Designed miniproteins, single chains, continued (3). Designs and how they scored, part 77

Each design is a single chain, and the fold is of that chain. pLDDT is the mean over its residues in the fold that is shown.

## One batch from the design tools (miniprotein)

Design m10668
Fold by ESMFold2-Fast:
Structure m10668 (fold): chain A 120 residues (1-120)
Amino acid sequence: STVHVLFYRRHDSKEVKERILSEIKEALQNGNNVVVLLEEYDKNFVSQVVKLGKKHEKPVTFFAPNGVLPKEAKKLLKKNGHKVIEIDPKTFTFKNLKEKIKQLFPNAEIRYRFQSDSFL
């Protein structure tokens, strides 16, 4: 199986945001796992991912810096079967992300998409 890891930033262009949603949709349609690293909270994006996960009956795993996700967003994600992992951006490294993804999906091929030059 494949896990697609996508990096979402609030200030990314509309075209980049639409491509991220398209890649999430395609991954879920193909029965693949999706991990989203939310550098910033976007209510509309989160709601669209929740709808996609429900439509395809497949949970998405969200990583977000501590304090980025509002309490109500965390409740909505968990209620819909999605996993939420809060990270400390001061100590959490790309190596930590890779290790955590391997723990969650031990035998999956990992594909990183839309990674920024500034990674937490």
Scores: mean pLDDT 84

Design m10669
Fold by ESMFold2-Fast:
Formats: structure tokens, C-alpha cells, sequence
Structure m10669 (fold): chain A 86 residues (1-86)
């Protein structure tokens, strides 16, 4: 599901830039932009899933939830790698 993958990807970018902005205030505006893009895409994706059959909607929501969780964990790992660099 393309839209689900795009939503999860944007969510991960937002999470990553928000963490970067905590250390570099110059990135705050970019982090806010990425968060807005992620929220808009998540809302659009959920709306699209509501128009599918019940089986497809359930599958799509499960994939979206798993994708968001994975994207958040990946963003945390990316940020931790930067913080751990000597």
C-alpha cells in the first residue's frame, strides 16, 4: 500500500528532525514542517483506508500502525547513532 508506506516514511522523518531540532535550533522550522506533512499524510491515509472493504481497511490499518512504530524506532536509532559519535 503506497499511501501507508508514504505516511510511515513522513512520520519517521518528522520524528528524526524533531530530535535533531532539540540539539540544533536552526532545524526547528524544518522539524515543524516535517511534522505538519506527516500529520496531513496520516489523516489522508486513514481517510483512504475508511473507503476500502472492511478486510482491506483492517489490513491497511495494521500495516500503518506497524509502519509508524518501525519508523519511530528507526528515527530513534538514527538519532542515537549521531549522539554516540565521538
Amino acid sequence: MREVAEAASLYGEAEFYERLAERDPALKAKAEQKRAEAEAKLEATRRSLESLTPEEAQEGLEILEAGIKQAKQYAEARFASLKAKE
Scores: mean pLDDT 78

Design m10670
Fold by ESMFold2-Fast:
Structure m10670 (fold): chain A 106 residues (1-106)
Amino acid sequence: KEEVLKAIEELRKVVEDSTLPEDVKQLILSHLDGLEEAVKNDDEEGVLKHIKALVHIFQVEVYFFQLASPVELTRLTEALRKLVETAADYFNSEELKKLYDKYFKP
C-alpha cells in the first residue's frame, strides 16, 4: 500500500515540476487524487479506472502531441511506469498487468 502511495506522490511531483500545459497538469493531478483515494480504500476497480485514464492521457496528450521535453518525457514515463507496476503487484491485478505489458514492456 505505502509503495503505491509513494509512486503516486513521485508522479505528482514530476507532473507539478514539468512544463506541461496547466489544463493537462490539472487533468493528470485530478486522476492522481482519485487514484490516491481508491488505493486508501483498497478499491481495485477505482484504481484500474484511474490508471487506465492516466495511461490514455499520456498516450494522447503527452506522447502524441509531444507536450514535454525529452528529459521531462523520460521522467514522466518512468514515474507512470513505476506507478502501474507497483499497483499491479499490490492488487495482484491481471488487468493492470495486461495494461503494463501493453504499454511499458517491449
Scores: mean pLDDT 78

Design m10671
Fold by ESMFold2-Fast:
Structure m10671 (fold): chain A 94 residues (1-94)
Amino acid sequence: VEELVKSAREGLEGIRELIKEGRLEQAVGAIKGLLVVIRKLAEVDPEAALELARELLELVDELIEKASPEIQEEAREIRRELERLIAEAERKIA
């Protein structure tokens, strides 16, 4: 679990750098990979998963603002998946 949290935080930092560099297609791929990690974390530590998912959501919103229409559509689908994951994690914590 501790290693999953560390891996997810490293993933968030990598995504921030990709967005900053304008490597938006690579950022989408990295976001999809991190979403898989956060889903696994939600099964064992829903509080940590919720925190990481919220941070990832902010990065997805930044990506949408900077991206081409083609990338924006894929990013919006990812955003919808993140919103569902956040809602599920919040229910598990409550």
Scores: mean pLDDT 83

Design m10672
Fold by ESMFold2-Fast:
Parts: C-alpha cells; structure tokens; sequence
Structure m10672 (fold): chain A 104 residues (1-104)
C-alpha cells in the first residue's frame, strides 16, 4: 500500500558533494547494495537544480524514488523498487530518458 510510504531521503542537487551526501545517507539507512548502485547511477546523470526523494515502506525497504527533472517543464518521474532492488516500473519523462539511454 503506497499510502504507507515515508520519505527517507530528500536532496536537491547543488554539486558533486550533494550527490555524495545522498549516497552516504542511503548507506547509513542500510539500503541494499543493489539500491545504492541504482541511486548512484541516477545521481551521476543528474544536473544542478534536479531533485531526488527516496521513499521507504513500513519495513524500511526502498519502495519508490521520485526524480524532479529541471527540464523545460519541471516534470517529475517515478521509479518503483522491489524488495530485492529490482526496478518494477518507471513513469513519466524518466521512462523516455531511460529508454533513450538503453539505445546508446
């Protein structure tokens, strides 16, 4: 039930240090290595002014990642994460960006 999710990490990218602080917070919260590597990959491709929020379920497992892209329309994308760190779904402009990256 998505209504039981809690925000665990909320970061607006200012520089590389901001990205490192987000990853450190994920490690301190005990996120799985698979989730940390997905977060690292996402953060590596983020630009200044873009935001990331990580949501956990009642058991502390990462359930969803919200990405606020600084694109022309300020659109928000979602990644849904399974208990083993698998990507269950990607939505919005983020889905198009990920599909484009897989082709290159």
Amino acid sequence: DLSSLSEAISVTVEDEKTKEEALKKAEELGFSPEVIEQLRSILKNMEKGEGIRVYVDKNGNVAAIEISLRGKDGKVGWILIGKNGEILAVTGPLAEAMAAAERK
Scores: mean pLDDT 69

Design m10673
Fold by ESMFold2-Fast:
Structure m10673 (fold): chain A 113 residues (1-113)
Amino acid sequence: SLTDELLAAIERIKSLSLEELEELRPYFEKALESDSDELRVLAYVGLGVLYFKQGDYDSAIEYYEKALEIGKNLPDKVRAKIYELLGEVYEAKGDLEKAEEYRKKALELDPEL
């Protein structure tokens, strides 16, 4: 399904090295010009993961929040994955209360996470 393909793409993006993500940066930026909500969400997630791996947690949060805004038009499992990513960045930032809040939101949308 398109949902399974999007979830697989997000997991693949998460597995990429910082160097690989930097090489993909111009493609993510170009994808933001697309009329496709799926491509725009993947682009925002890609940029968010890139900044997360650089230790720029505030920029990572901003891009994940932009992905959620577009993701409201996509299946709950995709939005759940973005909430999981927000939980991971808040945990890395040391904001354990926000990390748990976003983890709970993710599990509410996808109990199988």
Scores: mean pLDDT 88

Design m10674
Fold by ESMFold2-Fast:
Structure m10674 (fold): chain A 94 residues (1-94)
Amino acid sequence: SEKTLKELELVLEDIRYAREMYEQGAPMYIINMVFLAVATELYLIIRTNIKDEEVRKKFEERIDRAIELFLVDPEAGLEEMEKIVRELIKYLKS
């Protein structure tokens, strides 16, 4: 839906905000808070909007891996999360 696509664009803005905060040396607790909010919102969007069980599982597993990556490499985790959101937008437009 158009509403869901707008919600995903806001999630992309939150990821960009977290990346800028990270580049500026902001405290990690702020970046962690934004990243957790993004992950939580994406799980909700996926669970609500994807009816295909296998596609839903694939996106959820990718988010789980992005969270694990973020704990070791915040920049790489944020980049992976951005890629997931962009692929999700593409999927929902198809």
Scores: mean pLDDT 88

Design m10675
Fold by ESMFold2-Fast:
Structure m10675 (fold): chain A 72 residues (1-72)
Amino acid sequence: MLSKEEQLLLEMEIGVLDVLKAVMKLTNTPVEELEKEMDKIIESLRKKGTSEAVLEKVEEYAKRLIEEYKKE
């Protein structure tokens, strides 16, 4: 179960991923490039010491967005 602070951080990072997907869809960017940019964001969060609980949920959300992007 996430703390209140971890929940707020998760919601903020989900928003960042949603914006990235939307921009890449508008520019007709290949899914492979979206995957690379998502991986860079996750790696940046890991290097900043983001908690494992938050990081796991961000990774799950990123995978879901990539799956949705492939169907478009």
Scores: mean pLDDT 82

Design m10676
Fold by ESMFold2-Fast:
Structure m10676 (fold): chain A 60 residues (1-60)
Amino acid sequence: SDKQKQLQQLQKQLKDAQKKGDSKKSSDLAKQAGQLSGLSQDQIDQLSKKSKKDADDGKS
């Protein structure tokens, strides 16, 4: 329950960071969400890179 609430907050913050084009914050929030979700390091790295790209594309 607490983990789900933390994940929801991280997802909201990630969406906000992506809308603002904050690539670094989007990457960091994606890593935190991935770790909280129990993803492997490789999966976390891929999610982080995608979230950074989504933020970069969003500010264009």
Scores: mean pLDDT 78

Design m10677
Fold by ESMFold2-Fast:
Structure m10677 (fold): chain A 62 residues (1-62)
Amino acid sequence: GASAEEIQAAAQAAAERARALGADDLGSTKGGTYAAILAGSGGQSPEEAARAGAEKGFRYSA
């Protein structure tokens, strides 16, 4: 899994990207949480986790 700093960076990047795509505050938060879980699990890179989280946040809002 990623370091705590990498997990936090992925969560923040996912939330910001979801918001840029039009997600609301709750959707952005959900995207960040999802990215943190993926980055922490070791199944994906922090960057890939951030991208997946952003999409999930956007879908939650849309």
Scores: mean pLDDT 79

Design m10678
Fold by ESMFold2-Fast:
Structure m10678 (fold): chain A 80 residues (1-80)
Amino acid sequence: NEVKEKIEKIIEDYLAGKISAKEAVYKIYEIAKENGLSKEEIYKLLNEALSKFLEKEKNKKDIKEAKEAYDEVLEKLEKE
């Protein structure tokens, strides 16, 4: 599944320090939306990714920015 592979790569890039958790949240949302995933599946993917990021992230600012990005993309998803 191309979408799953792209999302996995985004999570790997975050874990490798190549992108921020905030950037990872936005990239996951865009890829899932571009590939026509349902709102339910997008929620599931975003929730799983955020949970993983919060488990690994120790910096309070990065945690806050990741949560803000998550809330922002969920609001966009609800309006569509």
Scores: mean pLDDT 81

Design m10679
Fold by ESMFold2-Fast:
Structure m10679 (fold): chain A 65 residues (1-65)
Amino acid sequence: DAVREAAILAAESAVKAGDEEHMQRAATNALAGHPEGTQIAAVEAAKASGNEDLREKAVKLAREA
């Protein structure tokens, strides 16, 4: 899934940067595609960031979609 793969790569880049704003943008970009695969990718991206709040937000958005 190209969307999922792109989202994970964006999250990995954000984690490497250690930048919360960059991590937030990665999660937002993942969710912008809106198919179920993108939502799952956003959750995984948030988990990879190590930011628990971001992970919870991604999970909430996935449930609401």
Scores: mean pLDDT 57

Design m10680
Fold by ESMFold2-Fast:
Parts: structure tokens; sequence; C-alpha cells
Structure m10680 (fold): chain A 85 residues (1-85)
């Protein structure tokens, strides 16, 4: 159902936010390696791709709201990648 799909999306959104917080911790940690940071970025990209895939299964009314969240997460990932340049 749409409600079950929305709950799965909410869970995945919470997981993605926790991973984004972890990425910020790694960026702020002078002992973190570039390899560790890159692995965290790759994990986040995979979660955002999964979130977009689930969003596309939603009715049009709910889909747009979730896709805006996907765009926000992608912007955050791109910003983090810019910090490694």
Amino acid sequence: STDELMEEIRKLKRETLRLLDRLQELLDDPNASREEIQRQIELLRRKVEELERLAKQLPTGQRGQVLLIVDEFRASIEYAESELK
C-alpha cells in the first residue's frame, strides 16, 4: 500500500540522515582517511538511489515531495565531495 511504502521511505530517510551526520563527523575528524570518507559518500549515494527508486513507485501527489528530499540529499553529498577537492 501507499502508506506502507511511505513508512519504508520515512525509515530510509532517517537512515540516510544518520549516514549524512556520520559523513560530517568524518569530514571534521583529522584522523579520518580520504578512503573512509569516500566509502561513506558511496554508501550515501546508494541510499539516495534506493530512496528515488521507492519514490517513483508513489502516486504523483506524494512522489514530488519525496523527490525534493532526494534532491536535497544529493546537494548535501555534492557539497561534501567539494570539501575533498
Scores: mean pLDDT 87

Design m10681
Fold by ESMFold2-Fast:
Structure m10681 (fold): chain A 73 residues (1-73)
Amino acid sequence: MVSDKAAARMAEALGVSPEEAKEAIETGDPERLQALVERGTGGPVTPESAAQIAANAARYAGDEKAAERVRKL
């Protein structure tokens, strides 16, 4: 499960709500994660780029397990 702290940091980095960040990671839906990153950055991204951005945000929050889960998407 994604920690509340990691979800909050990812949400801040992506410009979305913590609930949306948690949902995308927990469902393992790369399209949902891609859509969240595109909304946050204002430009098109690949699913791989979206996963990398979210994984970096989770790692920055100190949640290596969340980062590993996102990287596998």
Scores: mean pLDDT 69

Design m10682
Fold by ESMFold2-Fast:
Structure m10682 (fold): chain A 73 residues (1-73)
Amino acid sequence: MLSREELERESEELRRRRAEIEEEIAAARATAPPSTLPTLDLLEEARRLLIEGRTDEAVELLRAAVEAEAARK
């Protein structure tokens, strides 16, 4: 059994990690060439689906991202 303090600490860590990930994504978008933004959108959506446990849908989006990269040539 985790103490109340440990549970509150873990909850705060999860909030901080979410904020850090969001900031990292925003920074990546700001520094990425405009041509890569559609691929980043697909990767972000796939990540959200993985977090929600919808693995099959996430895999489909990752395949779409790979095909989008290939189609740009």
Scores: mean pLDDT 68

Design m10683
Fold by ESMFold2-Fast:
Structure m10683 (fold): chain A 90 residues (1-90)
Amino acid sequence: MPKPVLAIPVLNNAEEIEAAKPVVLAAVAANPDAIVLIVDGGSEDRARELAEELAREAAALGAEVHIVEIGKVGLEEANRIALERAKELR
C-alpha cells in the first residue's frame, strides 16, 4: 500500500490548523509511516507557527514531514498545490 499522505494547506487559517491538529496527530499515531505535507502560502497570523508545532509533534510520532513554501497565494491555490504535492509523495 502507498504511504498515507496528510496534506495541510497553511494560509491565515490558524483556527482550521488548531481544529485539524488532534485529527492529524491521531492519524499519524495510527500510521507511524505517514507523510505530513505542509504547504505554506505566507501566513501573517499564527497559522505558520501552529503548522510548525504540528509538524514537530507529527515528526516525534515517526512521521516524515515536508514543509513547502509557495509564496503569497489564495487558499484555493494553496489547496491545489498541497493535493498535487501529496500525490508526488505517494
Scores: mean pLDDT 71

Design m10684
Fold by ESMFold2-Fast:
Structure m10684 (fold): chain A 87 residues (1-87)
Amino acid sequence: TIRDQLIDQMQQSVRLGSRLSSDLQTTVQRLLRQAQSSDDDFVVAQLTIRASTRVYTTAVERGDTDVQRGGDDVRRQVSRIYRQIRS
């Protein structure tokens, strides 16, 4: 389902966030829990966008090009899924 695809991207964001800091991992895990508790795919998509953007931005700020590439891929996948919800 669209929901399962978004949750998979959220879990990837948690893994990427853990490479940067424990604080970021905690923040993204909190967003994941909110996404899992919502029954609205649009809300899940918005939370997933917020999580992946936070990971990407932090990776850019820290110069972690490996995590930056991973975060960019997640953001690209989430944007594609998000367009399907809005269609």
Scores: mean pLDDT 81

Design m10685
Fold by ESMFold2-Fast:
Structure m10685 (fold): chain A 76 residues (1-76)
Amino acid sequence: AAARAAVEATVEALRNSIAAMIEREGLDEESRALLERALAAFEAWLRAHPDASSEEIGRRAVAEFAPVMREIAARE
């Protein structure tokens, strides 16, 4: 229960942060699609691993989002 609540809170926080970044930065449709794809993959992983440690969650987030964030930054 507690672990699942933490997963849902993490997903909600990431979803809100990505939505805010898209709105604030005026990201194009391609950049938005890249972020949404990474978020969907990360959400699927979190739901499959509800008891994952904070370290495991952090490593997966870096693996999913770091390449996308670098690509978006390079497109400035």
Scores: mean pLDDT 76

Design m10686
Fold by ESMFold2-Fast:
Structure m10686 (fold): chain A 70 residues (1-70)
Amino acid sequence: SPLAEEYREAARKAAQIGLDAVRALVDTAANDPEHAEELMRAIVDAVKETNPELAPEVEGYAREALARRR
């Protein structure tokens, strides 16, 4: 989706800045209940591609955010 692509590009930039920037993007995505799961996958995939060292922390954070959404 166009929204997922927007989050993917934002995640690539955030991954270059650092973990806190990616977490902020995850929190923003979590506020969209209809698209949260799709947006989280887009963010995680972009982080794995751009900065794989951050991927485990981002995956854990995204999983926790989605669990709170239920």
Scores: mean pLDDT 82

Design m10687
Fold by ESMFold2-Fast:
Structure m10687 (fold): chain A 90 residues (1-90)
Amino acid sequence: MTEILLPAEPPEAYSREEAIARAREYLAKARADPENAVRYLTLAALWLSLADLDGALLTRAMEHLERAAKEGDRAALEEARALIEELLAA
C-alpha cells in the first residue's frame, strides 16, 4: 500500500475497542516511520472516526492531515499527531 487517505480495512466485526487499537497501531507506525507519517496518521484518524469519538477534535485532526499531505507542512503533521494522541487518551 502506497496511497494516502486509504481506509485501514473494511469495518467487519470491529468494536470501538478494536478501532481504537488499530488507531494506536497506526499512531505507533507514524512515529517509527516519519516519511510515511501522513499516511499512518490518516489511517489512525479514519479508525478513530469508526470508534465514534469526539467529532470536532477528529475534524481538526483531519484538516491538519490534509494540509500536511498537500503542503508537506510538518507543523500541521505534528498538530494532527497531538490531536490523535488526545483522542486516544480520552
Scores: mean pLDDT 73

Design m10688
Fold by ESMFold2-Fast:
Structure m10688 (fold): chain A 111 residues (1-111)
Amino acid sequence: MEKELLEKAREHAEKAAELAERGRKLAEEAGNEKLAKMLEKLREAARKAAEAKTAEEGLREVTAAYAALMGAMMFLPDVKDEKLREELEKLLDEAQEHLIEADKYLMEAIK
């Protein structure tokens, strides 16, 4: 059970990292350096969560990923290209869903 919960959390964290990398490239294309930096932090935190050996380590990194995600959302209105902003909003929403799922599995694993 615990091992299966950690593997499920890893899969969601890996998907969040992939979405963050796609968003970082789009933010660079938009010339939004602040958004790109927050997405890079999101990618690194999500990657570390996926590589975590314990549920506690995973939860710390998911918390860091949420902080980076909130930062990215704050800079999203600065993206003036409507289509690019909508694509970034969708990527951030999907990344948030994966972080929520990772958090649920990690929380269950520490009980």
Scores: mean pLDDT 87

Design m10689
Fold by ESMFold2-Fast:
Structure m10689 (fold): chain A 68 residues (1-68)
Amino acid sequence: DVKTDVLIANFVFNVYDALVEGRTIPKEALEEAEKNLEKAMDVVEQHFTPEEREAFKKLVEEYKKLKE
């Protein structure tokens, strides 16, 4: 279901956005976002605009740099 997949991708995007902004995220929400990251990336490539795809990719890369 595309609608459910898009909601999952938006959830993952919002979690990583909050983390990059330095907001506190519950451990359970972070674990769920990490578990769904690959699926969210696939959904973003299939259903999001080019601008949204670039924003999501940059956000994931920014979070990876913070984790280093």
Scores: mean pLDDT 80

Design m10690
Fold by ESMFold2-Fast:
Structure m10690 (fold): chain A 75 residues (1-75)
Amino acid sequence: SIEELIERLQEAIETGNEQDLVMAITSLPKQELLKAIKRVKGKAHPRVIDLTISILELLGVPKEELDEIRKILTA
């Protein structure tokens, strides 16, 4: 379900699990993905911050929104 994918995404961002992060990002609709990532406020593992931003850039998220997401993840 989408709910299970969101939980897996948040856990992957918090724990730095690169494989689970990529799987969750590729499986979630873009709008649900962006909402889920924005909920991780300052809990992101440093290992996956750059990877998360890079994947979102490849998915066509605008630079302005990427800059905001980076601030949320590093807060």
Scores: mean pLDDT 82

Design m10691
Fold by ESMFold2-Fast:
Structure m10691 (fold): chain A 61 residues (1-61)
Amino acid sequence: MERVTLGDNPYTKALQPFGFHAGDVVEIDTETFTIRNLNTGIVISGATAVVLAPLIRKAGE
């Protein structure tokens, strides 16, 4: 599991339709294919989590 804080950047803007915003703290669990937004309580799993994980990592740079 890894934890990422989203910055104010184009990657975070691309994640807004999924309920992610600048300043949100997100946990990524690649073994369960699960992403959890700790600020909103939103949980994404499965194929969508696999696709979004690299984008969330970029948003946290």
Scores: mean pLDDT 82

Design m10692
Fold by ESMFold2-Fast:
Structure m10692 (fold): chain A 98 residues (1-98)
Amino acid sequence: MYVARVLLKKPVSPEKAGEAAAEVLRRFPDVIEVTLVSKKGFATGRTPEEALEAGRKLPDPVYEILVRAKTKEAAEQAARYIVDLLGVEAEGISVLEI
């Protein structure tokens, strides 16, 4: 299994991050979960509905998004798609095998 780490150059609202995570879970069947990371905490969604709820639970801006996927290609594609949806530059994208 693979985890893509998307470090955002500029933090985004939790709601916007949750919407992007929900779209990734709708589009990429090999994506297992998306985790939204803020300075005060994190929240994970495994379905589009859970991703929207994750965005609503976080009290502060999201600076990092983690995508867990079955394949390296799915993790990389989902990470790039998140950056495109958010319209914010990534400071870095890394993919790790787990």
Scores: mean pLDDT 87

Design m10693
Fold by ESMFold2-Fast:
Structure m10693 (fold): chain A 64 residues (1-64)
Amino acid sequence: FEVGDIVEAVEDVTALNSQAKPVVIKKGDKLEVLKVLSNGDVIAKSLSTGEVVFVGGNFLEKIA
């Protein structure tokens, strides 16, 4: 992934937000990649809620 990519959740996943609180991302939810970490995790913004979350890259698929 790269910054600015639009990605979609491939399954329901519990992610952490910027306050380290759990947020459920549903299968099919779309997010914009804000940062890619060296371990394959991404910081992404939910397009439906505007929430910034920390998600494993293995739960995401690039769509745009």
Scores: mean pLDDT 78

Design m10694
Fold by ESMFold2-Fast:
Structure m10694 (fold): chain A 62 residues (1-62)
Amino acid sequence: SAEEAAAGAEKVGEEVAKGIAEALGATDPKVEVEVIDETRAKIKITVGNFEIEFVVPASGLA
């Protein structure tokens, strides 16, 4: 479901953002999640001047 996709994507985004923040010595990573549909979610992570955006399948988030 879209709610499950959003929750899973947020968790993945938070884990990735934490890893990047630790590697860069930053303390304020920002994670934004956009549910495209029940099969896909878009994750955007901002840590300082570093930005990464990727799409994850909902089936990979359950």
Scores: mean pLDDT 74

Design m10695
Fold by ESMFold2-Fast:
Structure m10695 (fold): chain A 80 residues (1-80)
Amino acid sequence: HSEFLAAHQKLNQELIKLYEEARKLLETQSIADVRAWFAAKVDELKAQFQAEHPDYPILSDMIDAARLVWERLMAEREAA
């Protein structure tokens, strides 16, 4: 139980870091380039959590859910 909570907390911190990095990149990069960068970073994060925490597949599902929310927001921003 405590191992899952620690992994979940680490996941939230890593996702926050990626969002902050993406926000900074949007100042100098195109939305399309930032989306490609974010997708690659999320794939790396997912592979890392699958390798480190194979007993908690829900963490991978949470990463996928966070990615879908981000992609939706970026698509709406690009369309505007």
Scores: mean pLDDT 82

Design m10696
Fold by ESMFold2-Fast:
Structure m10696 (fold): chain A 57 residues (1-57)
Amino acid sequence: DIEKKIEEMAREMAEKPVPYSEIEKLARQIGLSFDEATKRISEKTLKILKEKAEKKK
């Protein structure tokens, strides 16, 4: 489903920068605009980074 694909991309972005072309490709595959896909991916990536920081506590 679309949320699973967004989560997978978000995990990759948490580890290294992902080119715009790859985000655009994902957006087309799941039927979202580039802006919508980018927002959802960024939100999930930020959540992953925060969880990682919390584990350090």
Scores: mean pLDDT 76

Design m10697
Fold by ESMFold2-Fast:
Structure m10697 (fold): chain A 93 residues (1-93)
Amino acid sequence: SELEREVAELRREAERLAEELKLPEEVRAELEALRERARAEADVPEVYIEAGELAALLAALRALLEEKGEAERVRPLEERVRAILERLNREAE
């Protein structure tokens, strides 16, 4: 699926940024807990859960970048995940 490829590509970019910023292990654990809870509670395709967790990851990265005055670096990634979520919502119909 094109959406699955876009999610995977955006994930790789977000993971590189998380490694560069040294995202705290506690935050990563919270994101994993969010994903597991969504998976347990939602009867939806995995791509929906992955896109939602990716949005949460990008929000955490934004907070780290804002402390450095570099929030603009995450903005294009946030716009991409928003577009993915909008497309997923349309396909659910």
Scores: mean pLDDT 81

Design m10698
Fold by ESMFold2-Fast:
Structure m10698 (fold): chain A 80 residues (1-80)
Amino acid sequence: SEGKKLIEELKSRVSDPRTLEALDRLEETYEKLSELDPELAKKITEQLKELLEKEEITYLDVEVLEGMALIMLGVTLATK
């Protein structure tokens, strides 16, 4: 999927183990969301593209996006 490729590109640009671990969690959450609601997963893909345009990617950037993805997944599961 496009989102998985973007997450792998983000992983290649960061060396902090904590940030890499957060990207692994984001990838897992994204995969679950993309299977349940592909349209909602596209919103995460757009945020991933925005992060890739940044000169510096921080742990907070990844944690905020993971939080958004988890909320989206939780809402999707609650409405099924």
Scores: mean pLDDT 84

Design m10699
Fold by ESMFold2-Fast:
Structure m10699 (fold): chain A 67 residues (1-67)
Amino acid sequence: MQEAVDRALALGATPEQIARAVNAALKAKDYEEMVKKATEVLVQAGIPREEAERLAKEIADWLKEFE
C-alpha cells in the first residue's frame, strides 16, 4: 500500500485524489470493479492509464488482504 501511494504522488496525484481512488475501490463489490473504479479515478488525476491500472491493482490486492 505505502509503495502504491508513494508512486501515485511521484506521478503527480494529490493525497485527496489517492484517497478518492482507495475509497472508490472500497465501495466496489468485486476485484474487477475495484481495479476499474480506482483506475478511472487515477486517470482523472492525470496518471497515465498503464500506471493507473498498475496502482489500482496494488490497491485492490491490499484491500483483499483485509477480507
Scores: mean pLDDT 78

Design m10700
Fold by ESMFold2-Fast:
Structure m10700 (fold): chain A 64 residues (1-64)
Amino acid sequence: SLEDLKKKIENIKKKLEEFQKTLASDPVARLQFLKQQDPERYELLLKYLEKRGADPAFIEALKA
């Protein structure tokens, strides 16, 4: 129903506010959030980090 959809949107909005606070303080949390929102962009970012000399173990940890 429209009421159920409205409540679902409100819940998502509330969770987004919590995530924004976490993202501001933790770059790893930012990457995990990107993985959920835009997985294609996240994969491109991982390849970029690998190309720039990031630790392979760190990249694998981000993928998990």
Scores: mean pLDDT 68

Design m10701
Fold by ESMFold2-Fast:
Structure m10701 (fold): chain A 88 residues (1-88)
Amino acid sequence: MEEEARELEARLAADPEDAEAYAGVIRLRGKYDVEKMREAGVEEEKIKEVERLYEEAARAARAGDFEKAEELVREAHRLGVEALKKAA
């Protein structure tokens, strides 16, 4: 995962408009946040909501809408952090 993330980040550093690499990074972040939420015993409904937002963000990135992708990623991560704080 760390190696895969670094490879995708390197691709984005070389070409910031690499839509496939952006979608890949978003999916890895989503997978990480979702796994952390499951480990903490967060309710499945909340986990699915965060997962859905990351999927929407990845689709926006693939469509070239990087501003919307970043907005959705920030929202998904914020909800994930809030859910983790409440579960702890």
Scores: mean pLDDT 78

Design m10702
Fold by ESMFold2-Fast:
Structure m10702 (fold): chain A 96 residues (1-96)
Amino acid sequence: MSLEEFIRLLQETVDEIIKAIETKPVEEARKKANELLDRLYEQAPPELRGAIERFRKRVLEVLDKLEKGEITREQAINEILADFTFVLTLARLEFS
């Protein structure tokens, strides 16, 4: 897989996670996020799989806060986008 193909897949994965958070109950969004991240993990270079699992942990922590009413859906999306930017940076460095 090329860096460009991986970045596209990563972006598509994050966009679908955000859509699930915007449109679904938290339980369904959590299930969808895990399914999407499982597909990303399987297609990822081995060197980036640890970064994907750390991103998964962050997404699930954000969804837990949202379910508890500790943050808004807008705040949850913003936290996930920040975590995504970090993963994107690590991917670019790994392929350099």
Scores: mean pLDDT 83

